Designed miniproteins, single chains, continued (5). Designs and how they scored, part 86

Each design is a single chain, and the fold is of that chain. pLDDT is the mean over its residues in the fold that is shown.

## One batch from the design tools (miniprotein)

Design m19170
Fold by ESMFold2-Fast:
Structure m19170 (fold): chain A 97 residues (1-97)
Amino acid sequence: SEVRELISKLVGLAIRIVGELEDIRRGDAATQEAARRAAMEAIEELGEVAKELAKLGSEEDKEEAARILELLARAAEEAGLEEAARKAKEVAEEVKK
């Protein structure tokens, strides 16, 4: 199922983002810079996956994808990734439609 593949990809990206945000919090300067780049890239990719899931998934899948994006947006904002947080929040609103 294409929907199942998208859900698996979304979950994998969310786990990666959480790990990168933790490295921003606890790492040395070089680790923090690399983690910021990786987190921003993963958040953008997750947004694309969520948009595809919105086309193919159920209303429940859309609600869950939007919730994950909103949670990650808040975590990204706390880590100082303001633009990535804003983009994630915008995609969450788009996915709900």
Scores: mean pLDDT 83

Design m19171
Fold by ESMFold2-Fast:
Structure m19171 (fold): chain A 93 residues (1-93)
Amino acid sequence: MEEEKKKEEEEKQKAVAEAGEAARELIGEASGLAAKLIEEGGDVEEAEKFLKELVEEAKKKVEEAKKGTLEEAEKIKEELKKKAEELKKKLEE
């Protein structure tokens, strides 16, 4: 029982850390896409709004991972990773 609880704490800390990494990747890709939109003659205000909204979402998700269960932290990690990959694909396109 005690050993099991310690493993859950370690797994949750790992999931939260990985969610934080995924959030950083998401923000990085979003910044790249925002810069590309501006370079292509897009509206700077819209690009800034897009970036701000994604940064706020990423912060909120990481906060939820910290406060939630291990399962929620793992789910949030996967969601953030998927969003980062989708933005990377759009940036490369």
Scores: mean pLDDT 80

Design m19172
Fold by ESMFold2-Fast:
Structure m19172 (fold): chain A 60 residues (1-60)
Amino acid sequence: SLESERERERERRRERIIEVASAHAKELGARTKRLVGFDEEEAERAAEEAERLERELEEE
């Protein structure tokens, strides 16, 4: 039914939003570590991953 399709669509959207939010949280964590003298490469990788996931969500 149309309602089942919409519910599945909402679940998929929710999963993607959570994935993007999780990636940004990891980016913030890595950036905070960098500010206190930890790994700069980790911060860069986290930023790239967050941007990629955000772009994928926008392309939908």
Scores: mean pLDDT 75

Design m19173
Fold by ESMFold2-Fast:
Structure m19173 (fold): chain A 75 residues (1-75)
Amino acid sequence: MEAEEREKEELLKEGEKQLRELGVSDEEIEEIKKAVKEGLETDVVQRLTAQYVSGADDAEIEKRKAELARKFAEA
């Protein structure tokens, strides 16, 4: 349990940093962190990120999921 929680927190930190670099507001980042903390999948993260990326659709979201999974396995 603790190892999984630490991994989730690390993912949140990395995602938060990336979103800030993309120009996402602190308020939206807080909503993302809240959603993940409450047991929601990173779908909210991907949906909010998609709003700031031109041409973002389901295909782009799936691609970001794959990239996140790869990062998760490597880190």
Scores: mean pLDDT 57

Design m19174
Fold by ESMFold2-Fast:
Structure m19174 (fold): chain A 69 residues (1-69)
Amino acid sequence: MEFSLDQVERALVRALLEGLISAEQASRLGALLRKLGERVSDAQIEAAAREAGLSDEQVEALLAILRSL
């Protein structure tokens, strides 16, 4: 599946508000994803999230939010 950067940014804001990720993690992940272009795949989000220091549980929670948008 592919997501727009707008969908990803909305999911990051929601994850931050719910306390699922830190502001530092959201900032790093957002910067990495913006380098990939306007649309990103599940695999690209997972790879970028791990590079940003998210745990497997945080990655799973973020993808669940993205799929609910």
Scores: mean pLDDT 82

Design m19175
Fold by ESMFold2-Fast:
Structure m19175 (fold): chain A 66 residues (1-66)
Amino acid sequence: DDVEKAREYVEKAKEAAENGDKQTAIDYLRKAYDYAVRAAIDGQLDEAEEVSREIKELAEKYGLTL
């Protein structure tokens, strides 16, 4: 499930960001975004849009550049 994978990587990114590991957080957010794009292609547009918004909000809160 692409949505489930995207959510897993968002959670890992959040943990990395909270620990001050911004580089790892950026890598995980990029992976989460890739899975969100795949989910959108598979027709899970609403879920993909929700995850994409979470990715952007997390990046903004921790000052991460994707």
Scores: mean pLDDT 83

Design m19176
Fold by ESMFold2-Fast:
Structure m19176 (fold): chain A 79 residues (1-79)
Amino acid sequence: SVEALREAALRVAERAGLGEEVAEELAEAAAAGDRERAAALAHEVATRAGASPDAIGAVLTALNAGDLEAAAEALRAIA
């Protein structure tokens, strides 16, 4: 769900030292079906949080598939 993705993105943003705004932007992009924007935001946040390339890849794969639950799970693994 978009809510699960928002909550997971917020935890990763907090770990990255970023504010709530980036998690909201990610959730909005995903809800709008803007997979490219959602993936770009997730890549930036996960990279700043110190995520491994494999962990970032898992998030991007889920977002590109439109699987918001898998994307939320992958983001929770980073947080």
Scores: mean pLDDT 84

Design m19177
Fold by ESMFold2-Fast:
Structure m19177 (fold): chain A 67 residues (1-67)
Amino acid sequence: SLEEELRRRREEYTRRMNELGREATDAHVLSQENPEEGTKRLKEVGARLQAVHDEMRATEARLREEL
């Protein structure tokens, strides 16, 4: 059902957010040792995090319209 799909999408969202959070932590640690490289990785992780947020909001809104 669309309700079950929405629940699965939310769980996938949570998992991806947790994974990106760990990548952000690793990039932050790297930025302390190598500021230039670490900062670039932090920006890339931040952009991916924003994309996941935007994707999930759009997907959730779309699925709710279909429900």
Scores: mean pLDDT 80

Design m19178
Fold by ESMFold2-Fast:
Structure m19178 (fold): chain A 75 residues (1-75)
Amino acid sequence: MEEKKKEALKELGELQREMGKAAEAGDWKKVEELAEEIIKKIEEAKKEGALSEEEAERLIEEAKKAPEELKEWME
């Protein structure tokens, strides 16, 4: 369980970093695609028990808001 959580968080961190770089480049389509990929990874980790329901819900809400927040902050 702990190792699966570590792997999931590492993958999420990599996707979040890519999303930030896409936002800096003004590639909003890629930002939206990466946000959706992050949400899917969180849902998978939750189903496998790698993330608690509370952690997964919080991270999903953050991922849903991230494209809009990044656009507001970068523009």
Scores: mean pLDDT 79

Design m19179
Fold by ESMFold2-Fast:
Parts: structure tokens; sequence; C-alpha cells
Structure m19179 (fold): chain A 59 residues (1-59)
């Protein structure tokens, strides 16, 4: 549905933003193991959401 496609695009947008935050922290020398773990968990959550929405679109 159109709604599922919009949700997928939003999840992609959130993933891109998280990756940008990680790069900014790395460049600033502020990417601690704890912050990286938190960002990795956030990226994993968006990837899982994208997988679920993609599976629903292909159903």
Amino acid sequence: SKELRQQLLRAIGRLIRIIGEEFDLELAGKLTPAKKAALDAQKAAQLAQMDALSAQLDA
C-alpha cells in the first residue's frame, strides 16, 4: 500500500540520519564505544523495520 511505502521511506530517512550522527561523532573524536553501541542498536532497529515493511509490501 501507499502507507507502507511511506513508512519504508521514513525508516530509510531515519537510518540515514543515524549514520550521519555517527560520522559527525567520529570526526569530532567523540564516538565512544557506548555511543557507537547505542547508534548500532538504533540502526539495527531501522533495518529490522525496513525488512518487515519490505516483506509486507511483497506479500
Scores: mean pLDDT 86

Design m19180
Fold by ESMFold2-Fast:
Structure m19180 (fold): chain A 63 residues (1-63)
Amino acid sequence: MSKEELKKKAEEYYQKALDALDAGNVTEAGRLFVKALNLYYEAGDEEGYQKLLDDLHARAVAA
């Protein structure tokens, strides 16, 4: 699997996590966020990884 394919999968899982969160399925959202983070890390996409961490941190502080 190419780094670009891993990055696209990370983006897909991130979107699925947001959709699950909007649906009120916090447990499923958490699993999908972790999957997205792991995929960004495997892709070497430090920018994508950091953006997702920053988004999660902002949500945790705002709650």
Scores: mean pLDDT 81

Design m19181
Fold by ESMFold2-Fast:
Structure m19181 (fold): chain A 85 residues (1-85)
Amino acid sequence: AQEYILKGIEAYKQGDLKKAEEYFKKAIELDPNSAMAYAYLAEVLYKMGDLEKAREYAEKALELNPDNVLAKEILEKVEKELKKK
């Protein structure tokens, strides 16, 4: 799982959001309890403009680890964007 999280982060840094999404999904397949993988997947989906999916995965990350800072930040950004509309 950790190897795919690192690969996903690298793809994200290179601007390949689809490849980053694929790697984070693979990390979840190998470790369904990885709050970090869900949090990074939520960030990628937020960057892609899929606010509903970003919210779902950020909530899942917080369900697994309520102290996950990235997931809290993504959820807050998504909720703020949804309230503006």
Scores: mean pLDDT 83

Design m19182
Fold by ESMFold2-Fast:
Structure m19182 (fold): chain A 80 residues (1-80)
Amino acid sequence: KEELKKKIEELEKRVDTLEQAARRLGSPRALEHVRKAREYIKKAKEALDNGDFETAKKYIEEAQKHLDEAVRELQRAAEA
């Protein structure tokens, strides 16, 4: 419970940081991935509130994947 809650908090902070970077660099693809990550974080919180730790873990993993894609798109935008 506490470990999953901390992971969600870390992902929320990462979303805020990457959203700011994406807006500054003008990367619509990075913004799309950040938005997808927010949706999965919301679903992870709902699953955790329902005691569904397996579903919460899956949504945390999906959010992480989208944030990793956002980082890749930000790197592309910075190189353009």
Scores: mean pLDDT 84

Design m19183
Fold by ESMFold2-Fast:
Formats: C-alpha cells, sequence, structure tokens
Structure m19183 (fold): chain A 82 residues (1-82)
C-alpha cells in the first residue's frame, strides 16, 4: 500500500519518496489520519516546522484523540518557540 511504502522510505531516510507515497495514501483516502501524521513527521525531520504543524492539525481534525499527533504537534510548537 502507499502508506506502507511511505513508512518504508521514511525509515530509510528517503524523505522525498516518503512524502510522495504519503500524499498518494491521502489521495486514496482523504480521511487517513495516520498518513497526515506521517507527513507531519517527515516535515518535522526536514526542519519544515510550519508544514509539520499544518499536517498534524489536519490529522487531529480527522482523529482528535490521536495521542501521537498530539505529542508531535506539541513537540514541533516547542521547537518553533525556542
Amino acid sequence: SPLAKGVEYYEKGEYEKAVKYFEEAIKTDPNNALAYTNLGLVYYKLGEYDKAIEYFEKALKIDPNNPDAVVLLEKVREKKAA
């Protein structure tokens, strides 16, 4: 699946390929909160904190009780405020 391939490339540090596969996962299922969380995580690793925040917020709109998205969003906001 695109989601699984995105995770595989993310684990290999191939962030551009990871983004492409997570975007395909979202295109297939626009309510896939996990794909949005993973896109946010990729942008966080790339230092693109504003983009990371946008994607974590999108994940939380779909799944408000996602603990990973909540923790990661707080971490990015702290990093940006420092």
Scores: mean pLDDT 85

Design m19184
Fold by ESMFold2-Fast:
Structure m19184 (fold): chain A 78 residues (1-78)
Amino acid sequence: MVEEIKERVRELVRRAVELYLESLRTGDERLLEEARRLEEEAFRLIEEASEVLSEEEVEEIRRAAAEAAAEEAERLAA
């Protein structure tokens, strides 16, 4: 369960960062709106996880999300 939630949150955050940076390049506000939606989905999953998982497991998920965002931003900047 924890690993599945971590991977889903990572996926959502990666896509959100990709769409956000693409919106900056193209000026397409639809991409910005979609990025925002994906980020909200990720936050919702983390909140729902906090209801059933330990504080340590939730912290691990939040750290995974932050790492995924940083990695995707670095990948797209290269």
Scores: mean pLDDT 81

Design m19185
Fold by ESMFold2-Fast:
Structure m19185 (fold): chain A 55 residues (1-55)
Amino acid sequence: MEEKLKEYEKKAAESLRNGDGIGTLEAVIEGAKLEGNEDLVKAYEKQLEYLRKQA
């Protein structure tokens, strides 16, 4: 699990550097799912849908 969290953190950092807000949120949501943080997942999924609607 720790190895997977590091992978998602790296993907989030790369997406952020490239200005990819959607990719960054997707990586954060996957990390939160691995941690079992349902509240964080729901909050960020809402924000992801908002950004997708703007695209």
Scores: mean pLDDT 71

Design m19186
Fold by ESMFold2-Fast:
Structure m19186 (fold): chain A 65 residues (1-65)
Amino acid sequence: KRIEAAQALREGNLDEAIKLYEEIAKTGSKEEQAEAYRALSIVYRLKGDTEKADEYEKKADELEK
């Protein structure tokens, strides 16, 4: 799932990347959730949704502190 999510992001399949990283955020360990939140932040910035991007970045930072 992590590999598939990263591949979707690299291929520019932003909607698929969001779906896969959201699944990781729901089922993963604390480390996997932090990675997924950082990836979701990047994807939402690429889509122009800066509010969601900032929200996910904050969630990732909170988990990694």
Scores: mean pLDDT 78

Design m19187
Fold by ESMFold2-Fast:
Structure m19187 (fold): chain A 92 residues (1-92)
Amino acid sequence: AREEVRRLAEEAVRLIEEAGRAAAAGKYEEAARLLLEAERLALEAGEIARKAGDEEALKEAHEKVTTAARALVASLSEEEKEKLAEAADKVV
């Protein structure tokens, strides 16, 4: 459980970082798809940790993902955030 939670969280972080690079390259639809997959993996990691009762693994996974997400948001201009939001509406 803990190792699986860690792997899923690390993959979610990797996808968030990749989404940041895609957005910087003007590939907002690709960035939106990567963020959607990252969210799916983060939710799965959280669910596994909760079912296992591993509060420490849940906290570590949450901290890793939220740190990566905050870094992404801080790296984007308001215009890039708006374009990414518009792209996200198209990929859902």
Scores: mean pLDDT 83

Design m19188
Fold by ESMFold2-Fast:
Structure m19188 (fold): chain A 61 residues (1-61)
Amino acid sequence: SLEEELLKYARELAKKSTDFDEIVREVLKRINEFADKYGLSDEERARLLQKALEEIKKIQA
């Protein structure tokens, strides 16, 4: 699923970088790419961002 691919991407970024703002910027860029390709709604984008932020926080805890 798009969610699984995004969460995998977010986890890999969180393992490689300690800059939270950089990770969030790259995740947002990926969400926008998915939205453009698959026609995601604003609600779907927000849900994906929330899930990605939860995964980043778990890895950096």
Scores: mean pLDDT 84

Design m19189
Fold by ESMFold2-Fast:
Structure m19189 (fold): chain A 58 residues (1-58)
Amino acid sequence: SLEEALKELDEKAKDPKATDEEIEEAARKYAKEYSELTGLDEEKVFEAAVKQAKEIKK
């Protein structure tokens, strides 16, 4: 679900040991769920999610 994907992404973003690849994987799951719900472009949602997650991590 979108809620589960968002929680996974947030958890990975806040984990200092999470790799960029793990964050991108979680962001991809979130982007897919969010894109299916809203009709927004999955790639644009993915790019925004990765950027936001990396800002949280730093």
Scores: mean pLDDT 80

Design m19190
Fold by ESMFold2-Fast:
Structure m19190 (fold): chain A 68 residues (1-68)
Amino acid sequence: SMEELKEEIKKLLEELREKMLADPEKMYQYVMETGVKIHELTSKHKDYELLGEANVEINKIVEEIKKK
């Protein structure tokens, strides 16, 4: 369901932030891996608006980590 999809994406974004904080030098590797997972999930549901929203959140996380 859309509710389950949103929760899964939220969990992936939380895990991304945690991984980036633990190992900032692998930031772009984690972004790529997480982006692939989110794209796969959203493609199954044809929800490209949610994919766009998730990409905006990934970019915000990257900016936060870069400023530390």
Scores: mean pLDDT 82

Design m19191
Fold by ESMFold2-Fast:
Structure m19191 (fold): chain A 77 residues (1-77)
Amino acid sequence: MTAQEVAAAGLERLAEVALTGGEAGKEFVVDALNLPEEALKLPAQEIADALRAAAEAVRAGVPSADAVAAARERLLA
């Protein structure tokens, strides 16, 4: 696996954890992305959608750090 594929797979896994892990899964993802506690008010689906978009961006050639930064900005807007 390339570092790009590993990063994209990790983002997809975090999206799944946010959707299927209940409140604990959502809290884990918010903490893992170093988001403020206000992000816990967001629907799990919105967090998952941002992470899936970041994974697709990484697969399309966007650096993983930039894709994660964009996802973070989207969730905090």
Scores: mean pLDDT 80

Design m19192
Fold by ESMFold2-Fast:
Structure m19192 (fold): chain A 73 residues (1-73)
Amino acid sequence: MEELLREIQKVAEEAVRLAKEKNDMEAALEAEVILGLALISVGVGRVTGDPAFAEEQLKKYLEELKELVEKLK
């Protein structure tokens, strides 16, 4: 999970950087929202004792962030 979250943070940072370079504030906000949802999913997994749910959500958010980066190139 920690390694997956670290990857999400790196991809989100790249998405925000690319969005800012293109002056696309909506894309920058989208990347930040997806990162926020990933962090919330980690918190939910911690409270409920279901890390498998959190990990599945993190994989989904990582995919969405990678797609966003691809679109911004």
Scores: mean pLDDT 83

Design m19193
Fold by ESMFold2-Fast:
Structure m19193 (fold): chain A 61 residues (1-61)
Amino acid sequence: DYVAAVQAAVDAGDSAAARAVAEATVRLFGPEGTRELALQAARDGQSAAATALWEAARAGG
């Protein structure tokens, strides 16, 4: 689960790993798919993962 992987990296204080996983999500699912995962993370209360995924999608994968 990419959302869980981003959140785990954030919780570990590894911002580089969180960014890398979020960027991998954009490569695999595209910007729109990554935005959907960001919205899911936000609904689940995983705000840090949601932010990382949203920023990666917005950067225009």
Scores: mean pLDDT 82

Design m19194
Fold by ESMFold2-Fast:
Structure m19194 (fold): chain A 80 residues (1-80)
Amino acid sequence: FDLKKEIEDTIKALRGLVEEVNRAIEAGDVKAVNRLSTALGVQIIAAEVLNDKYPSKELEEAIKEGREALKRADEFIKKQ
């Protein structure tokens, strides 16, 4: 098991989804925001499990960024 690669891949996946969620919000695409925020939520749970076992400052920051993006997505959806 390549722990370093797993952490790096998890951070990339989280940051990629945050960017996609932000773009979907900017575009006003409710369907995309719903789909991407669901995917982001699942990825955050997986990242939190990984961080609990192998604490990493970079992973912790990526999780925080993901949580902030989920909050933005929820607020956007509530306005529709």
Scores: mean pLDDT 87

Design m19195
Fold by ESMFold2-Fast:
Structure m19195 (fold): chain A 63 residues (1-63)
Amino acid sequence: KEELLKKISELMDKVRELFRQGKVDEAKKIISLIKKAIDALKQGNFDEARKYIEEAEKLLEEV
């Protein structure tokens, strides 16, 4: 889905910002969720991909 790919792109930009802030562990956690979302998209599991994206967005709000 184009919407999910856009969200992944936005999360990658935020991950870059976290690395600049020295929040390496949080950035790695978000990257792990992004990788899981991409894997789910490759398998056609859009609901699972969305779940991982939402978890990454939630972690980003807590940082």
Scores: mean pLDDT 80

Design m19196
Fold by ESMFold2-Fast:
Structure m19196 (fold): chain A 56 residues (1-56)
Amino acid sequence: MESPVEEEVLELAKEFGKKYAAKDPEAVAEVARLVQNPNITLEELRELIEKLLKEK
C-alpha cells in the first residue's frame, strides 16, 4: 500500500515547474534534470527546491 517514491518526486517536480516556469526557468530545468535520476529521493528534491528559492 505504498506508492513508489518516484511518483511523488515526479509530481512535486511538475508542480514546481508549473508554478515557477515563468519566475525561474533555470531552477525548473535543474529540478527536471534531477528527477530523471532514478536514485533521487523526495528529501533531496525538496532541499534543492528550498535552496534554489532561498538563493533568490
Scores: mean pLDDT 71

Design m19197
Fold by ESMFold2-Fast:
Structure m19197 (fold): chain A 67 residues (1-67)
Amino acid sequence: DEEEKKKLIEEMVKEAEKFFEENAPERVVNAFKEGKPLEVSEKELEELEKKVAPLDEKAKKLAELIA
């Protein structure tokens, strides 16, 4: 059932977006919402990578909880 799959994916995306909004820096959230390219230094990229990695894991665990 393709409709069921679409709904599940949409819910997962919404949950991931909520985690992103709550945990990502305001600068990153605003850039994402506006569709702007984010100007980051190499150091900021490393910090962002570290923050995104645990968020991605949490998003996956949330998806398992919902499923």
Scores: mean pLDDT 62

Design m19198
Fold by ESMFold2-Fast:
Structure m19198 (fold): chain A 99 residues (1-99)
Amino acid sequence: SQIAADLRSIARALEEIAERLPSASERERIVMAVAVAIHGAALDYLASLSPNPEAARLAREAAELANEAAKALIAGDVEKAQELLRRAARLAEEAARAE
């Protein structure tokens, strides 16, 4: 489904951001935090469109983790942000499979 494809696309984007974080400047981290927040909003929107309750739940949990990752990035906690982003990506992939 298109929802599953969009969830996988967001999961990949979050993983790519996590991989780039250790080499990112402070300015790049702020830009990445904005991108992560936008992906979080997209995950919440996709959850609202999903006819599958499990997929919707997993996508919302991924959105919450993405929002926490954005806060960690703004605070400069790169290690916490990487963990949260990878967890969010895994949940988004699980949501796509449940869809």
Scores: mean pLDDT 91

Design m19199
Fold by ESMFold2-Fast:
Structure m19199 (fold): chain A 58 residues (1-58)
Amino acid sequence: GKYEEELRRLAEEARAQGNRGAYGAALLALKDYQAGKMSEEEAKKAIEGIRRAIEESP
């Protein structure tokens, strides 16, 4: 889906940063999105939250 690549990128960015919380959140969101357990609106909100967490932990 359209958010899969963005969630993968966020997971890799969080992992490179050492941000365990953001990495875990990105992996969980990606798995739930791929499994159809997450709506597009929920995926968008997850992306926004994870991106914010990465931004706050430089």
Scores: mean pLDDT 82

Design m19200
Fold by ESMFold2-Fast:
Structure m19200 (fold): chain A 66 residues (1-66)
Amino acid sequence: PTFVGDNSTVPARLLRSLDALLAARASREEMEEFRGQALTVMRDLNVPEAVREELLRRFEEALQAL
């Protein structure tokens, strides 16, 4: 918990990557692949559940907008 509290930049970096994919006009398939990779990174770094859920909602909104 202390580690995540001190270095909470990962969610911002993941959102930045999502924005970059959207700007590059990435396909739905590319977006879904990135979502899978982001989930793995979030689990490995023990990102808080509430933050994971918020990021997943933003990914789902992006996918629905495609």
Scores: mean pLDDT 70

Design m19201
Fold by ESMFold2-Fast:
Structure m19201 (fold): chain A 96 residues (1-96)
Amino acid sequence: DAEKHLEKGKEYYKQGKYDEALKEYEKVLEDPNASDKLKAEAYTNKGEVYYKQGKLEEAEKYYEKALELDKNHKKAFEGLVEVAVERLKEAVKKVT
């Protein structure tokens, strides 16, 4: 069940249907039988949605939650790097 919700969320994300994608990822996270690895992927995908929406604080939060469940989650780590780079660019822009 959780794996099907993850796939459906990815399909909505590819279509730019971010609210529908988030709803499907929430169903993965609410499933007590979903593995930590599957929940980490759902958190990472939520982070990607918030990043696309320019919500960097929310994106960071969900990438961090993914790494709490799966320390080796490459996409979550890459997401945190992208958030850090974007924040640095915004900080530089404020003083230049």
Scores: mean pLDDT 85

Design m19202
Fold by ESMFold2-Fast:
Structure m19202 (fold): chain A 106 residues (1-106)
Amino acid sequence: TEEEVRRLVEEARRYLAKAEEALAAGDYETALKYAERAIEAAERALELDPESVEALQALAAGYLLASQVYEKQGDAEKAAEYEAKAREAADRVEALAAERRAAGAA
Protein backbone atom coordinates (compact mmCIF):
# COMPACT_ATOMS: atom_id res chain seq x y z
CA THR A 1 0.00 0.00 0.00
CA GLU A 2 3.01 2.37 -0.38
CA GLU A 3 1.53 3.56 -3.70
CA GLU A 4 -1.90 4.02 -2.04
CA VAL A 5 -0.28 6.17 0.73
CA ARG A 6 1.41 8.30 -1.96
CA ARG A 7 -1.90 8.73 -3.85
CA LEU A 8 -3.76 9.74 -0.66
CA VAL A 9 -1.03 12.30 0.20
CA GLU A 10 -1.27 13.70 -3.36
CA GLU A 11 -5.08 13.89 -2.98
CA ALA A 12 -4.68 15.72 0.37
CA ARG A 13 -2.23 18.20 -1.21
CA ARG A 14 -4.68 18.92 -4.08
CA TYR A 15 -7.46 19.62 -1.57
CA LEU A 16 -5.09 21.85 0.48
CA ALA A 17 -4.37 23.92 -2.65
CA LYS A 18 -8.12 24.30 -3.33
CA ALA A 19 -8.74 25.26 0.32
CA GLU A 20 -6.01 27.93 0.17
CA GLU A 21 -7.48 29.37 -3.05
CA ALA A 22 -10.98 29.49 -1.52
CA LEU A 23 -9.68 31.08 1.70
CA ALA A 24 -7.80 33.75 -0.30
CA ALA A 25 -11.04 34.44 -2.23
CA GLY A 26 -13.05 34.80 1.02
CA ASP A 27 -15.10 31.65 0.25
CA TYR A 28 -14.96 30.25 3.78
CA GLU A 29 -17.52 27.45 3.22
CA THR A 30 -15.57 26.06 0.24
CA ALA A 31 -12.24 26.54 2.08
CA LEU A 32 -13.50 24.53 5.08
CA LYS A 33 -14.96 21.81 2.82
CA TYR A 34 -11.62 21.29 1.04
CA ALA A 35 -9.62 21.53 4.30
CA GLU A 36 -11.87 18.77 5.75
CA ARG A 37 -11.34 16.60 2.64
CA ALA A 38 -7.57 17.10 2.91
CA ILE A 39 -7.71 16.05 6.59
CA GLU A 40 -9.73 12.93 5.65
CA ALA A 41 -7.27 11.92 2.91
CA ALA A 42 -4.29 12.47 5.26
CA GLU A 43 -5.98 10.42 8.03
CA ARG A 44 -6.58 7.56 5.57
CA ALA A 45 -2.90 7.67 4.57
CA LEU A 46 -1.91 7.54 8.28
CA GLU A 47 -4.13 4.45 8.80
CA LEU A 48 -1.96 2.72 6.17
CA ASP A 49 1.37 4.26 7.31
CA PRO A 50 1.30 5.88 10.79
CA GLU A 51 4.91 7.11 10.27
CA SER A 52 4.24 8.94 6.97
CA VAL A 53 5.84 12.37 7.52
CA GLU A 54 4.17 13.63 4.31
CA ALA A 55 0.72 12.53 5.54
CA LEU A 56 1.33 14.14 8.97
CA GLN A 57 2.43 17.38 7.26
CA ALA A 58 -0.74 17.35 5.12
CA LEU A 59 -2.84 16.69 8.25
CA ALA A 60 -1.20 19.64 10.07
CA ALA A 61 -1.74 21.93 7.05
CA GLY A 62 -5.40 20.89 6.82
CA TYR A 63 -5.98 21.65 10.50
CA LEU A 64 -4.22 25.05 10.14
CA LEU A 65 -6.45 25.96 7.18
CA ALA A 66 -9.58 24.94 9.12
CA SER A 67 -8.36 27.03 12.10
CA GLN A 68 -7.85 30.07 9.82
CA VAL A 69 -11.35 29.65 8.35
CA TYR A 70 -12.94 29.47 11.82
CA GLU A 71 -10.94 32.56 12.87
CA LYS A 72 -12.30 34.47 9.83
CA GLN A 73 -15.84 33.32 10.74
CA GLY A 74 -15.39 34.59 14.34
CA ASP A 75 -15.41 31.11 15.93
CA ALA A 76 -12.43 31.58 18.26
CA GLU A 77 -13.11 28.32 20.16
CA LYS A 78 -13.01 26.13 17.02
CA ALA A 79 -10.05 28.12 15.66
CA ALA A 80 -8.09 27.31 18.85
CA GLU A 81 -9.20 23.64 18.74
CA TYR A 82 -7.95 23.15 15.16
CA GLU A 83 -4.73 25.09 15.89
CA ALA A 84 -4.07 22.64 18.77
CA LYS A 85 -4.74 19.67 16.42
CA ALA A 86 -2.31 21.16 13.88
CA ARG A 87 0.35 21.56 16.59
CA GLU A 88 -0.10 17.91 17.68
CA ALA A 89 0.42 16.73 14.07
CA ALA A 90 3.47 19.01 13.68
CA ASP A 91 4.92 17.69 16.97
CA ARG A 92 4.56 14.12 15.61
CA VAL A 93 6.57 15.13 12.50
CA GLU A 94 9.30 16.59 14.75
CA ALA A 95 9.34 13.45 16.95
CA LEU A 96 9.69 11.17 13.89
CA ALA A 97 12.50 13.36 12.50
CA ALA A 98 14.28 13.20 15.90
CA GLU A 99 13.90 9.38 16.02
CA ARG A 100 15.32 9.06 12.49
CA ARG A 101 18.28 11.32 13.39
CA ALA A 102 18.97 9.26 16.57
CA ALA A 103 18.88 6.02 14.52
CA GLY A 104 21.40 7.49 12.03
CA ALA A 105 18.77 7.29 9.25
CA ALA A 106 18.47 10.60 7.39
Scores: mean pLDDT 87

Design m19203
Fold by ESMFold2-Fast:
Structure m19203 (fold): chain A 85 residues (1-85)
Amino acid sequence: MEVKEKIEELEDKLAEAISNKDYETAKKILEEIVELAEKSGDKELIDEIAERLEGAADNAEASGEEELAKILREAAERLKKIAKE
């Protein structure tokens, strides 16, 4: 599915932004991921993305990266709400 492939591409760009500590770009990419996931209507895909972002947020929190953890957690929570609707 084209949407899934686009989200995977965005997740790669998200990883690059995080590595560069460019949290503004990371936030923008997360917004695009959330919008594409919502437009897909694929609840399984949305749940998978939410779980990955929640895991990443937990890892960031454990590493003391509070700003990163907050950004990732907010995106994960938005996806979880979309999946429940």
Scores: mean pLDDT 83

Design m19204
Fold by ESMFold2-Fast:
Structure m19204 (fold): chain A 64 residues (1-64)
Amino acid sequence: MKLEEAYEHYEKGLELYKQGKLDEALEHYEESLRILDELNAPLSSKLETEINLGLVRIEIGLSK
């Protein structure tokens, strides 16, 4: 199921973010969001991924 795949990418992104692998975390968050968009998921399902994506982008700019 694509919704489960989206959540799996979100979880992988979160784990990579905690490890400091910001570029890899970014890719997984972007993939999660892309799948959610394809499924026409509600905003509530996208919100956490979008917030974490934004945070990773900011940290990449500050840390690299």
Scores: mean pLDDT 75

Design m19205
Fold by ESMFold2-Fast:
Structure m19205 (fold): chain A 73 residues (1-73)
Amino acid sequence: SVPVQEIDMEKFEKEMKEALEYIEKLSREELEELKKALEKALATVPKAPKTEEVELLVKALKELLEKVKELLK
């Protein structure tokens, strides 16, 4: 199905959980590369009017970045 307006929050939460679990299994070098990629992604997200999708993307990227920073401690 192709939804036009609804954000699939269940899919989003599931993907986030899987991503966080996978991040815990990454090597220190892979975590450092992921950190750089996430920081670059956050820097390139446009500051245009925030849609719900853009807000969720920013929150997701920040949560993933926070987890990566915690593991690199």
Scores: mean pLDDT 74

Design m19206
Fold by ESMFold2-Fast:
Structure m19206 (fold): chain A 55 residues (1-55)
Amino acid sequence: SEEEIEYYAEAAVDSAKAAGASKEKAIEAVKKYAPTMFSKEEAEKIVKLVEELLS
């Protein structure tokens, strides 16, 4: 669902900031792990949202 996509993206951004990870590292992690839990289309939406949130 869109709510789950947004929640996951926000949690990923918060985790990256807490860990001091770069934008590139955060995006790589999302690209690797989101497809294990979400459809390809949903994972692509999460990646785009994470990129926007870290911009």
Scores: mean pLDDT 81

Design m19207
Fold by ESMFold2-Fast:
Structure m19207 (fold): chain A 63 residues (1-63)
Amino acid sequence: MAKQIAIAVKDYKAGGEDELDLKKGDKVEILEELNEVWVHAKNLNTGKEGIVPKSYLEVVETL
């Protein structure tokens, strides 16, 4: 899969231990699409990894 960079379009508060906190405007690397709703991603501002809903991300770059 091609590497994708995305921007968080709104704040996301992690509801579980495997989920990733996002702040609006955070730059995120999409590591893996798990299903239609969820991606495994790394927050490049915090260095943390976790799962987030795809609807919270806008893809800005494909490498």
Scores: mean pLDDT 79

